# Ledger of designs, part 22: designed miniproteins, single chains

Each design is a single chain, and the fold is of that chain. pLDDT is the mean over its residues in the fold that is shown.

## One batch from the design tools (miniprotein)

Design m742
Fold by ESMFold2-Fast:
Structure m742 (fold): chain A 98 residues (1-98)
Amino acid sequence: STKDLVEGRIKSAYEILDVQPLHPLEASPVELTPEEKELLEYAKKDPTLYQETVTALKNLEKQAVEAQSDLEYEKVATDFDVLLGVLAIKKAVDKVIP
């Protein structure tokens, strides 16, 4: 289901970031792509970026737990992809400015 996919991706992101979820998530972890895993590992390198990423993920978890419809889960999925996109941009900039 859309719920299980979204919650499973959030669970896997928490595992990579070495943080426990705020709520007991019933969904099984969903394996993230190698590229998504690399972006989350990149976020761990800077304490400020790490805290921002963890805070964003906790907000996404709250929205997922409160979601009552597939449309609301689709919004959480979109916001998760936006988070990864921001990390991808920051990682790309770091390659130009050593």
Scores: mean pLDDT 83

Design m743
Fold by ESMFold2-Fast:
Structure m743 (fold): chain A 100 residues (1-100)
Amino acid sequence: SVKEEIEKVIEEAKKEIEKLKKEYPNDTKLFVKKVVEVLDEAGEKIWEIAEKAGELELGYKVLEKLQKVKQKLLENEDKLSAEELYKLIIEELEKVEEEV
């Protein structure tokens, strides 16, 4: 289903973000920059899946949620460690998956 394809994209994004946490444990700015790139790539893949399936409303909804996750990450970049930002992002992405 379209939902299963979108969930798979989010799960792969979560795996890449976990890898980035391990690779950049002490460089919060670089961690955030790389996580934003992962979220942007996930958004592009999700839009392509939704558009191909004719599920534009679902695609828009998920993209809006990913933009809110990205905004929350950027707002907390100067306030939280890479470990804390990782936990926040994974929690927010799990909420996105539950609402697909």
Scores: mean pLDDT 88

Design m744
Fold by ESMFold2-Fast:
Structure m744 (fold): chain A 85 residues (1-85)
Amino acid sequence: SEIDREIAATEKRVSDLEKQFENSTSAAAAQAILDQAGQFVSDMHTRLVFLTAQENDPASERKVEALNIAVGDRLLKMKAGIDAL
């Protein structure tokens, strides 16, 4: 479905941002990537919630919530990395 494709695209983007974060050479660069990732995840979650409401499919709603929890955990790990710098 379109929702499944957008979920996969979100996971790929977050993975790409995590790699950029790991390759960052300064605290400022790492923070900029974390801020970008946080904004992207927030915007995408809002969009996916809107799409699931249009489909009225509880299975899609559960997938979006699971994605939000999983990527939120990844962002918290990135933040912990910055806090250690």
Scores: mean pLDDT 85

Design m745
Fold by ESMFold2-Fast:
Structure m745 (fold): chain A 97 residues (1-97)
Amino acid sequence: TATVNVTAGGSLAQNLHVVVRAPAGTTLTINVTVTGAPEDSAARVTVEVVGEGDVTVSGFTRTVTGATLVDGPDLTLSVVARAGQTVEITAEGPLVR
């Protein structure tokens, strides 16, 4: 098991891009925290898996190559990646619109 912690500032639009390569069958736990966002604002987290293989995201039962997950300040994800597969994480601050 591999764990990745991702933190993004919430006072401005910020794209935090994390690329992770894991061996086949690895369960990857991703913790995302958005810091500094106002309590009433939404932050978007997008997880993209680039490459071949299956991706299972904890809390979501959808296997996809790329996934837009949730809007929220805190998020814990578990991703199973295959060898040669890349996991990309994007976290954004409060939405302007």
Scores: mean pLDDT 40

Design m746
Fold by ESMFold2-Fast:
Structure m746 (fold): chain A 82 residues (1-82)
Amino acid sequence: STETSTQTIGNVKVTTTVKHLPDGNVEVTAKGEALGVEGATTKSVSGVAPAGEVGLGGALVADAAGNILHQAVVSKLGELEP
């Protein structure tokens, strides 16, 4: 099965997709989009891990990926300011 959630962290909209694989692994994809900036920046991160090793039902892994992506997008926005 596949689960999709969307959250906003500051000026970044993060969409996280968690896919449960038949082999018991979990594939997590986080996509971030900068809001309120002309020429919005989009960045994505994905990874696969055994469900038992994440021990979190995918939710905390998705949150961590979203936080990392938010920091990366904010850093890039900082590079655009003199």
Scores: mean pLDDT 57

Design m747
Fold by ESMFold2-Fast:
Structure m747 (fold): chain A 56 residues (1-56)
Amino acid sequence: KIVFEKPVIDAVSSEIIYEGLLSEETGFVVHKKDKDKVKDHSKKHKYVEIEYGGEK
C-alpha cells in the first residue's frame, strides 16, 4: 500500500480521488470502482492500493 501526499486524478474518469489503484508498470491511477473496466489490464499489470494520508 502506497500513501500519497496529495490527491490523484483517476485515469478512467478524470476525477480527483483520495483512494485508488496505482499501476506499478504504467504509473496510472484508477478508482477501485473502475477496476472492472480494466479487468484484462489488472490481470496483466500489477496494481497497488494507494490512499491520501496527509496528516496535520
Scores: mean pLDDT 62

Design m748
Fold by ESMFold2-Fast:
Structure m748 (fold): chain A 117 residues (1-117)
Amino acid sequence: SQEEELKKKAISIANEAVATFEEVVEVAKRLYKEGKVSEEYVEFAKENLQRLKELRLKIENAKTVDEVKKELGKMREIVEEGLKLVRLLDPSNPLVRQMEDALDVVGGRITALIQEL
């Protein structure tokens, strides 16, 4: 059904968002070791990764399209907030550009899917 296809697409995008934030956490740890970000920045990235994992589980267990849309909306907010924080860092750093590109791509995919729902 159309609803089953949308749910599979939502799970796929949720998996991509989690994988992207796992990479963001690793990069944040490296930048912290180099004195480029605060410890609070690393902790914020870790906390948002855990929130994304919880939202992914809620999407997997969702019974309605409205529940999927609600949890995707929360994922989008986390990704958009992450993107804003990354954009405050030095754009000449290749790791910063890598994080920005990954977050921008996944944020756009979440937004596009929400518009289909």
Scores: mean pLDDT 87

Design m749
Fold by ESMFold2-Fast:
Structure m749 (fold): chain A 88 residues (1-88)
Amino acid sequence: EVKEEGYKALERAADILDETAQTFDEDVLAAFAHIVVGISKATGVVDEETLKIAIRILEQALAVSTDPERQARLQEAIDELKKVLEKL
């Protein structure tokens, strides 16, 4: 069930990046996030490295974000991914 939780957390993170995107650069990041989710689902791979990379990407997106709603939702996504990582 941890793999299913991992897919759902990654998909939710990608959706948050997309839903809260206000700039072209943020839209591009969301598109790459959806590609990563698609590859993860297609290959059946949700491992520690993938989750750690996803967390770093979201933390960098959070650091450059100026929108409080995007910041709050990105933090929620980071916290969810960290909880999945703890179960691996």
Scores: mean pLDDT 79

Design m750
Fold by ESMFold2-Fast:
Structure m750 (fold): chain A 69 residues (1-69)
Amino acid sequence: MSRDELVALALIAASIEKNPKAREYIRQAADAIDQGNLPEARELLKKALEIDPDGVIESLLAEVERQIA
C-alpha cells in the first residue's frame, strides 16, 4: 500500500469514527503518515484503539506496523 493509499484509508476510518477523540487521533495519524512518520502514526492509532476498540482502526494499525517492519 502506498503512502497516499494509507492516508486515504486513515481519512476514511476517521470519517466513520463516532467518538470525537478517537476520530481526532486517527486524523492526526493520517497527517503523520502523510509526513512519513509511521512510528508516530502507530502511537496515535493505539491511542484511538484505547478509546474505541474497532476493527477498522485495528486493520489500519496493522498496515502501519507492516510498513515499519
Scores: mean pLDDT 83

Design m751
Fold by ESMFold2-Fast:
Structure m751 (fold): chain A 94 residues (1-94)
Amino acid sequence: MEEVREKAKEAVVEMVRARMRKIGASEETIDELVAMVRRGFEDFKEANKAVEALRAVDEFTGNVAGTVIGLSHLTEEHAKTGLEIAEEALRRAE
């Protein structure tokens, strides 16, 4: 169970890095956004801040991150769905 949530978090983090690099964001900015995403996975109260910051830069990335973080705070079945969404988004990030 915990492994599924951890994999979903890692997939979202890598998707954020891939998409932010594609739009020319600095590594410093990418690290800041990744830190916000990690906080959202650890504390649901921080999730909205991370999602809003991401949506301001790239709506798709923010929407995916928000969905996966939300699902990760529900049941095991929801966390598995979140992982599938994150992995598909990472493949599309290219």
Scores: mean pLDDT 82

Design m752
Fold by ESMFold2-Fast:
Structure m752 (fold): chain A 93 residues (1-93)
Amino acid sequence: DLVERMMKIYETESDENTALAKIVELANREFPVAGATAVGILLSHGIENGKPREGIERGVRAGKRATEEARRRGLSPVEAAQLGQREALRELK
C-alpha cells in the first residue's frame, strides 16, 4: 500500500523534486515514528541516485519491516530508524 502509493507518485510526477517532497510527506503521514524518517531518506536517496524502482521498493519494504520489528522489540525510535536505514540500504546495492 505505502510503497505502491510512493511509486505512483514517482511515476506520475514529472518533476523529481516535487515527487520527492510528496513521497517524504506520505512516508511521514503513514509512519509518524522514526520509521518515516528512514523510509523518506531511503526513497529520496534512491531516486536521487538513480536506483532501479524495484530496488527502491525492495529497500523500502525491508527498512519498514526492520524498523517495525526493532520497535516491537523495544528499541528506541532512533535505534529503530538506524537499523531500518541500514537494512534498506543493504537491499539497494
Scores: mean pLDDT 66

Design m753
Fold by ESMFold2-Fast:
Structure m753 (fold): chain A 78 residues (1-78)
Amino acid sequence: MSEKLGGYLSLALIGVSAALVEALKLAQKEGIPNSELASIFEDLSLVSKKKALFKKISEKLKNGTPISTIIDDVKAAD
C-alpha cells in the first residue's frame, strides 16, 4: 500500500468523506486486489467514525464488486 493511499485512508477513518472516495480511486489506479482492500476496510471498520460504511465497503469487496461501483455507491450516499 502506498503512503499516499495510507494518508487518504487515515482521513477517511476520521470521517472525511472526500478522502474515502480518493482512497478508493487510488486503490483502483494502483490495482489493489479486492481481497486485500476488503481486509484493510474490515480492520478499519473497527475504529472508523463511519463503521457501518467501512463494513459495507468490505462486504462489497469480498463479494467481488468492482471498486468503480463502490465509488459510485459512496458518492450516491453523500
Scores: mean pLDDT 75

Design m754
Fold by ESMFold2-Fast:
Structure m754 (fold): chain A 70 residues (1-70)
Amino acid sequence: SKIEEMEELMVESLKKYYEYALKNKDNKVINKMAAKLFEEGAKTLRELGGSEKNVELAEKYAKEMEELAK
């Protein structure tokens, strides 16, 4: 479905941002902004009725970036 295609595109985008964030893990501003992006991604995936696996992935990325931002 078109909703499943949207979920797939979002997850691909989040994974790409995660790779970028990992290359810049020493930059606290990037870590903080990435955390917010992944938190919003998780919320949007949940609103779309996305898979629990994809929601949990986004939440995991958000927590990891939040810890790096400290």
Scores: mean pLDDT 87

Design m755
Fold by ESMFold2-Fast:
Structure m755 (fold): chain A 92 residues (1-92)
Amino acid sequence: MAAEEERLEEIRRRLEELAAELKEKIENKDYAGALDKLIEALPALRELAEEAVATEGNEGARRFLAEAEEVEAQLRELKKLDLEELEKLAEE
């Protein structure tokens, strides 16, 4: 329980930091930088989730892993868009 709680707290902290960085970049209209941060953060979060599943059988972590590859593929596709197109998507 304690190890699981500590790992979930680390994931939560990383998500909070990521959310703050994304908010700052979006407010500054740096949509490409926000996308880069998401793409860079995803593998590290996936590694934490894989460890949580392997050691603790966490259902939330399993769900995240199942969706992580699809989300990563979508983010990489968005990175191929022109900056103007990316701005329009972020404003919708």
Scores: mean pLDDT 66

Design m756
Fold by ESMFold2-Fast:
Structure m756 (fold): chain A 100 residues (1-100)
Amino acid sequence: SIREKVIRMLEELMERFPEFRGPLSPEEQAILPNPRSLGEILKELEEGKISPMEALERAMELAMDMMGYYPLGSPKHEAALEIAERLVELRKEVDEELAA
């Protein structure tokens, strides 16, 4: 169920923020330390290349990197902030399930 929760979250985030679905721009790829889109992270998770926890960590890193790159109040900064907030909530839920 952790895997299903992470997949569902990534799908919901990409539906709400389609700009994070496809590959990153050339400018984003050049500046960001781990340039993977939410779509690429989901694909690696579905293919079994990364764990659900690694997918959450990579998605959080992407959101944090985007907030660092785009100025406060810009559409992409605000989208990345909302993505980060939703991922923090999911991480708390997942950590509780793993502690059981």
Scores: mean pLDDT 83

Design m757
Fold by ESMFold2-Fast:
Structure m757 (fold): chain A 70 residues (1-70)
Amino acid sequence: EEAAELLRKLSHLLENDPALQPLIVEARKAYRKKDWKKVAEILRQIAEQSTDPEARKLAEEAAKVFEKKA
């Protein structure tokens, strides 16, 4: 679905960002637990901390999708 696709694309963009890898791991764990609120919170943190404008935009979009699911 749309939410899973956005998370997949974001994970790929941040694959080689060691500072954001712990947040990606936590977002994936929350996604597997269907904790949509936690996924959205972590995606907001990624958007704030990322220096890549594409990753920031994608994280913001994904956070909004998961906020609607919560």
Scores: mean pLDDT 78

Design m758
Fold by ESMFold2-Fast:
Structure m758 (fold): chain A 76 residues (1-76)
Amino acid sequence: KIEEIVEEIKKWLREEGEDELVELVEELYKKKEYEFIEELYKELKELEKKSGGERLFGLIDMRLKAKKRIKEIEKK
């Protein structure tokens, strides 16, 4: 269920100290961007297997993607 995915994502991101990305995921969920959240979840599961710079760059990329998606929705 999407609610379970959202809570799993937020928990993992809080553990990584990614408070900004937690807020972005909450905004996406509020805007009913469920498909985007499911794709984000798949990418984050791959990032869990990474460490150091690879994980950090992946998290930066995810923040940029989430911000871009929110801006695209807000244009309508």
Scores: mean pLDDT 80

Design m759
Fold by ESMFold2-Fast:
Structure m759 (fold): chain A 106 residues (1-106)
Amino acid sequence: AVPKANKPKSKEEAETYEMLVKLSELKDRFKRIEKNEEVLSLFNQLLSTISEIWTLDPKLAKEFIAKLEALLEELEKNPQTPVEEIKERLEELLKEAEEALKKLEK
């Protein structure tokens, strides 16, 4: 593993770059398993909220990324999961993320 990409000058820059790459990977993975536009919109809203949490609390944002990655892994293993169940799980995670963001902004 040697990418001769510009080495980040700080640990924070390195972690932010890794987070952005991870969010992009999760979005691409989700698009492969789900094509429902409403569910994709919810997923994109969740990614946006996690990105905002990252600017205030990177540790908490990493916890939401881990939860989202675990959900995607479960959905990839269970392609028969109903769209309604996927929607409900994303709405629950989005609500938790929005409540966390609101608490951090105070």
Scores: mean pLDDT 78

Design m760
Fold by ESMFold2-Fast:
Structure m760 (fold): chain A 66 residues (1-66)
Amino acid sequence: EAEEILERAKKYVEEAARWVERARQVAAEGTPTTAAVAEHQARELEEEARRFMEEAEEKAREILEK
């Protein structure tokens, strides 16, 4: 089950990266205000994905110790 947690986290990070890239493209095509909002949302999504991966790695380590 440790592998399942890591696999889920990996998929989440990959999906988050795709949404971040899409948000940046939308920001580049939009107005300065829209760009600022999309950039802020993209950064928050990256931070959430990073934290989720760190928590998943920690949980996987704990499970492997059993």
Scores: mean pLDDT 71

Design m761
Fold by ESMFold2-Fast:
Structure m761 (fold): chain A 84 residues (1-84)
Amino acid sequence: TEEKIEELVDRILELARKLPELDAEELLQALLEIQRLLREMGSLISDEEQEEFEKKYREKLEEAERLMREAYEANREAIEAVAA
C-alpha cells in the first residue's frame, strides 16, 4: 500500500510537471488523469494515516497542486472549450 501510494504521488508530480508543455486537449486529458490518480490515492489512505501521509508527501503534492492550478488558470477558456 505505501509503495503504491508513493508511485501514485510520483506519477501525479510527473504529469503536473508536463502541464506547461501541453496543448489544450492534452492538458485537459492530463488534468483528468491527475484527478483520477488523486482519487485512487485518497482511497488508499486511512484517517489515521492522513497526517503522516501529508507530512511525508507535502512538498511533492504542493508542487503538483500549484502546477495544476497555474495550468488551469492560464488555459481556463481553452480547456472549457475543449471540454464542451
Scores: mean pLDDT 77

Design m762
Fold by ESMFold2-Fast:
Structure m762 (fold): chain A 61 residues (1-61)
Amino acid sequence: NAYDEKLQKRRNEIAKRSKEMEDARLKALETRINDVMERIKALEDQIKALEEQIKALEESL
């Protein structure tokens, strides 16, 4: 009946809003994890570049 349909719509709206809020939080966490991972990779690349520079200096001496 119309009353049951209205209750189902309301439940669906609440569930949708809860999911949207959870998805937003997950996305924010994923962004932070990605930022940290990118910084780690940049540091690893810098270490490798420094090792190559040291080798080049040793060869040029």
Scores: mean pLDDT 87

Design m763
Fold by ESMFold2-Fast:
Structure m763 (fold): chain A 87 residues (1-87)
Amino acid sequence: SHMEEEEKKRYENALKLADQAIKAAETDVEKGRQYLDEAIKELEKVDPSLAEQVKAFYENLLKQGKSEREAIKEVAKAIKDYAEKRL
């Protein structure tokens, strides 16, 4: 159905953006954060509860003393893992 196609597209976009966030964060933390924010926005369109959970996960990693780079990479990997299970 059209709704299943749109949901699949959102998970595919989230996966691609999360992968870009991991790669970009190695050289440009700000760009990595931009890709992460875009991946979270794609998730928010299909799973708002998960989007809030990954935002909280990012904030918690920073509170634990992780760098922005490490937090971006860990959250983006979590988004990739979740999106892959839904595809």
Scores: mean pLDDT 86

Design m764
Fold by ESMFold2-Fast:
Structure m764 (fold): chain A 87 residues (1-87)
Amino acid sequence: SMEELEKKAEELIEEYKKLAEELRELANQSTDPELKARLLLQAQLLEHEIREIREMMEKGEVTEEDIERTEKGLKNARKLLEELKAA
């Protein structure tokens, strides 16, 4: 149902917000200007995804395919965060 899709979208938005905040905190702790810029760019990309998901919800256009794509994006973002932490 649309209600279930909207609930899933909101849950994904909260997870994206947590990752964006973690990326910003890592950027604040970094003394390397290049790494700092890269971390901030990744945070901005996640924030852009949040805006896109919200726009789809507002239009009533969010689909199961959109949820699946967004979940895959979340997994990729988490993996990238681990890689950036290891650098």
Scores: mean pLDDT 85

Design m765
Fold by ESMFold2-Fast:
Structure m765 (fold): chain A 108 residues (1-108)
Amino acid sequence: MQELVDKALEYLEKAIELAREAGRLAPEVREVTEEAIRLLEEAARYLKEALKGDPVEGLQKAIDKANEAKGLLGRVGALAPEVRDVTQKAADYASKAAEYLEKAREAV
């Protein structure tokens, strides 16, 4: 469990860092990158709370938020092609976080 949680948190943090970089490089999409960051931060919060309360519900909410953020990151790449490589990497990290969250949920 803990190793899966630690990996999910690591990938969420990497996705957040890349989303912030994309917003700095392309200020015109900053509102969308900030929304994606908010969702990734919510995913991390639900993941941390899952270990203290209902792990099934908390992990599912974390998965849902990570997947929603992945969708927004894809939209940023479409709106600002100059940061598409950064947002694609951020979306990939959000996807990896969701995969580790799914494994953590199965381990409960």
Scores: mean pLDDT 86

Design m766
Fold by ESMFold2-Fast:
Structure m766 (fold): chain A 139 residues (1-139)
Amino acid sequence: SDEEIKRKTLEIAEEALKLSKELEPYKEEALKKDPELTEKAINEATRLTSTGLLNAISTGEGEKYGKEMAEKLKKLAEEIVKKYGELGKKIALGMFGEALRLLAQTTIELTKGDVELGERAAEVLEQVLKMTKEFKESI
């Protein structure tokens, strides 16, 4: 039971870390072109991610808060792409990569101490992972 939940949770985290690594070059290119704008976007994505994750963990409503957070991240990404074009696409992909890395690392750490908290974090991570894949295919 706990071992099966832990296995599935860690599989989602590993998939998210893999995608985050694939998106790292976009973050590096964006930081090189406009470090201030890129850092501001990553900081806002981190704030949204932390808020959604805290709400999910506190309530057990991982899917609900994961979807709300994914929609807010998507809106932020779409606004950045609209305003900054090709640079905006790199910033958006780098921003999603950092959100996935933070969520995956937090999910792994929570799972070590409390499998149920890890599962709640993984529900948020799964929504962001799905949205990131859909966004990447749209651009």
Scores: mean pLDDT 90

Design m767
Fold by ESMFold2-Fast:
Structure m767 (fold): chain A 55 residues (1-55)
Amino acid sequence: SPEVQKLQQQMQDLVDRSGRLIDEALAAGDLDRQQEILDEMHTQLNALDEKIKSA
């Protein structure tokens, strides 16, 4: 399904962008920001996974 492919691409883009932000936070020694980025990423990944399963 084109919609499922689009959602899979959104998941990959989210992981790639979040990974860069995590690396920046770790380089700055900002563990609180690193945790915030992880929590936001997990929330958004779960929402995208639910959309894929219901498509």
Scores: mean pLDDT 86

Design m768
Fold by ESMFold2-Fast:
Structure m768 (fold): chain A 76 residues (1-76)
Amino acid sequence: MPLSKEELIERSKQVILDALKEKDYSYMLTVVTMAALDLKELGYEDLIEFLEELKKKEKDPRAQEVLDAAIKTVKS
């Protein structure tokens, strides 16, 4: 059964949230960057706001660096 664009966006957001919980920073960097690029390709208009809000809520400075890298990647 094909997922709607909205369901694909929500799944990609959840992938980012789940990766942030694992605290494997190499895995987190790869998965968060790939999911952020998927959200960009899906045309998610609030992508940068979503990533910046996650960075604001994140207490782990290394996870904040991962989110900052993802933000810079999707802006380029």
Scores: mean pLDDT 83

Design m769
Fold by ESMFold2-Fast:
Structure m769 (fold): chain A 103 residues (1-103)
Amino acid sequence: SGVDAIIRILVEMRNALAAGETIDEAVERGKQLADSDPELTPEAKELLKEMFDLIRKAKLTPEQASAALGAAIRAVQEARDKGMTPEEASRLALEAVKAAIAA
């Protein structure tokens, strides 16, 4: 599903950071995966890119970026369990990242 696609993208971004990629490299990976995924609507892709740009602009450490992605993954998993759409899941992920950055 599109929600499962979002979880896969966020997990791959987090794994890239764990493997020593920069935040910029992880964000570009996430954008490429989102753009190439046929299960994601244009609206969901735009929300995900907004979230990725927020992570990039916030000048986080890799550990902080990984924690923000972890919060996004949990929000998307909850959205999946509630039967939410990819757009709704992407909005919850964006809000989770905003909250994680503010902490």
Scores: mean pLDDT 89

Design m770
Fold by ESMFold2-Fast:
Structure m770 (fold): chain A 120 residues (1-120)
Amino acid sequence: SLKEEAERIRREARRLLAMAQLLGVDPETIKKLELMIRLADLIANGASKEDVQKLKEEAEKLGITDPRLKEIFDLLINGQEEKALKLLREYLDEVRARLAPRITPEMQAEADKLVEEIEK
């Protein structure tokens, strides 16, 4: 289901955020990962169009002008949840691939423990 895939993306994005923080990656990447977690959570919980629009406005106010994230917001506002979720997955996979050479097994284990405590 879309809900199950969104929950899976949220969990993966939270793991990646924890590892990114341990790596000391740039603040822009941290903010994008936090936004991806919030987007996945909105999809998982069947959030309204108004909730999506509010998050988009908050992201713009914070200076996040990423065209890919903007496309994901626009798809969600237009009720195209499956396409939005696919793009969110693709973007998360690209961020993960970029960070992968810097991630150790120890960092993954630490991130997994943290996520297990936070995720329901």
Scores: mean pLDDT 84

Design m771
Fold by ESMFold2-Fast:
Structure m771 (fold): chain A 62 residues (1-62)
Amino acid sequence: ITFANPVESARAFLKVTADWDVDSLKAGFKKFVMDDPNFDAAGKQEAQNAFEILAKELGKPV
């Protein structure tokens, strides 16, 4: 996965982790997106918001 765009990172992460439970999704998203030093605070906030919205649409509220 290439994390050039924070929102696309959240979408791609959820697409490749469709079989993961909510706890695994939260831990993985933090590890692979939120802990990425190349994202600024605004980018991380956009990724987090997209992750929460998209995960809720998949029935996996995080």
Scores: mean pLDDT 71

Design m772
Fold by ESMFold2-Fast:
Structure m772 (fold): chain A 78 residues (1-78)
Amino acid sequence: MPSAEEMAEAAERQAERIEAAIPTLPAELQPVARAAAEGLRRVAEALRAGDLEKARAIAEAATAEGTAAANAVLAALA
């Protein structure tokens, strides 16, 4: 299993991927995507601090926001 540091780095890479996609998203979704990326960076911070419970709660919230943004993009493209 990856270390907490490796998991934190994975969360940061995921945030970077979302941030890179923001310019390609509809304007209405850009704030939601930014919030999701910020959530993942906060997960990385909590993981480095050893607060696994906080990291889990933030990750769940960030995942829900990311899923909502993805669904909205798909709806807009249909």
Scores: mean pLDDT 71

Design m773
Fold by ESMFold2-Fast:
Structure m773 (fold): chain A 87 residues (1-87)
Amino acid sequence: LSPEVKELLEKAMAAVALALSRVLSDEELQAIVDELLSLFQEENIEGFIEKVKELVEELKRKHPNDRVILSAAETALRLLEKAKELL
């Protein structure tokens, strides 16, 4: 991966983790972050992108009026799209 793509994916993970931190326990959040990190380290970039998109869509569906969740979700999706343009 290029350094730019890696940075975008790391920022997307941070954004989705911020949104999840509002609705999940620390233990549940850590389990999801560990799953995302595993996908990233295994160079399963398609799996990483799909997992982040799934998490974002579920958060937006369940919490449509939470401004922080919506903002973080939008940021994560924007970063993923930018990363995909560079792949």
Scores: mean pLDDT 83

Design m774
Fold by ESMFold2-Fast:
Structure m774 (fold): chain A 97 residues (1-97)
Amino acid sequence: MSRVEKMIKRIDDKKAQILAAVKAGDYDKAFALLDEVAAEVGTMALLEGRYDAANEIGALAVEMKRVLLDPSLSDAQKEAKLSALFERIKDILVEAM
């Protein structure tokens, strides 16, 4: 399994944990897990010299936190939007690597 495939699996595992935390109303845990995955993926991009990819991943993490803090969104809408943003992170990682 490639380094990219291993990281995609880690992103999917963290995504599942974040969505479970959101469903439980544990936004502190969801924010901590978002920061962890953004740091891991961003560091991987930086080590490969992909500075633009690292910056975009950081911006997506901020957007995910805004989704979590949006009082107009239901938990189901938050889960759907977060899932789409995680797919964007995976796409960036695949394109950068």
Scores: mean pLDDT 82

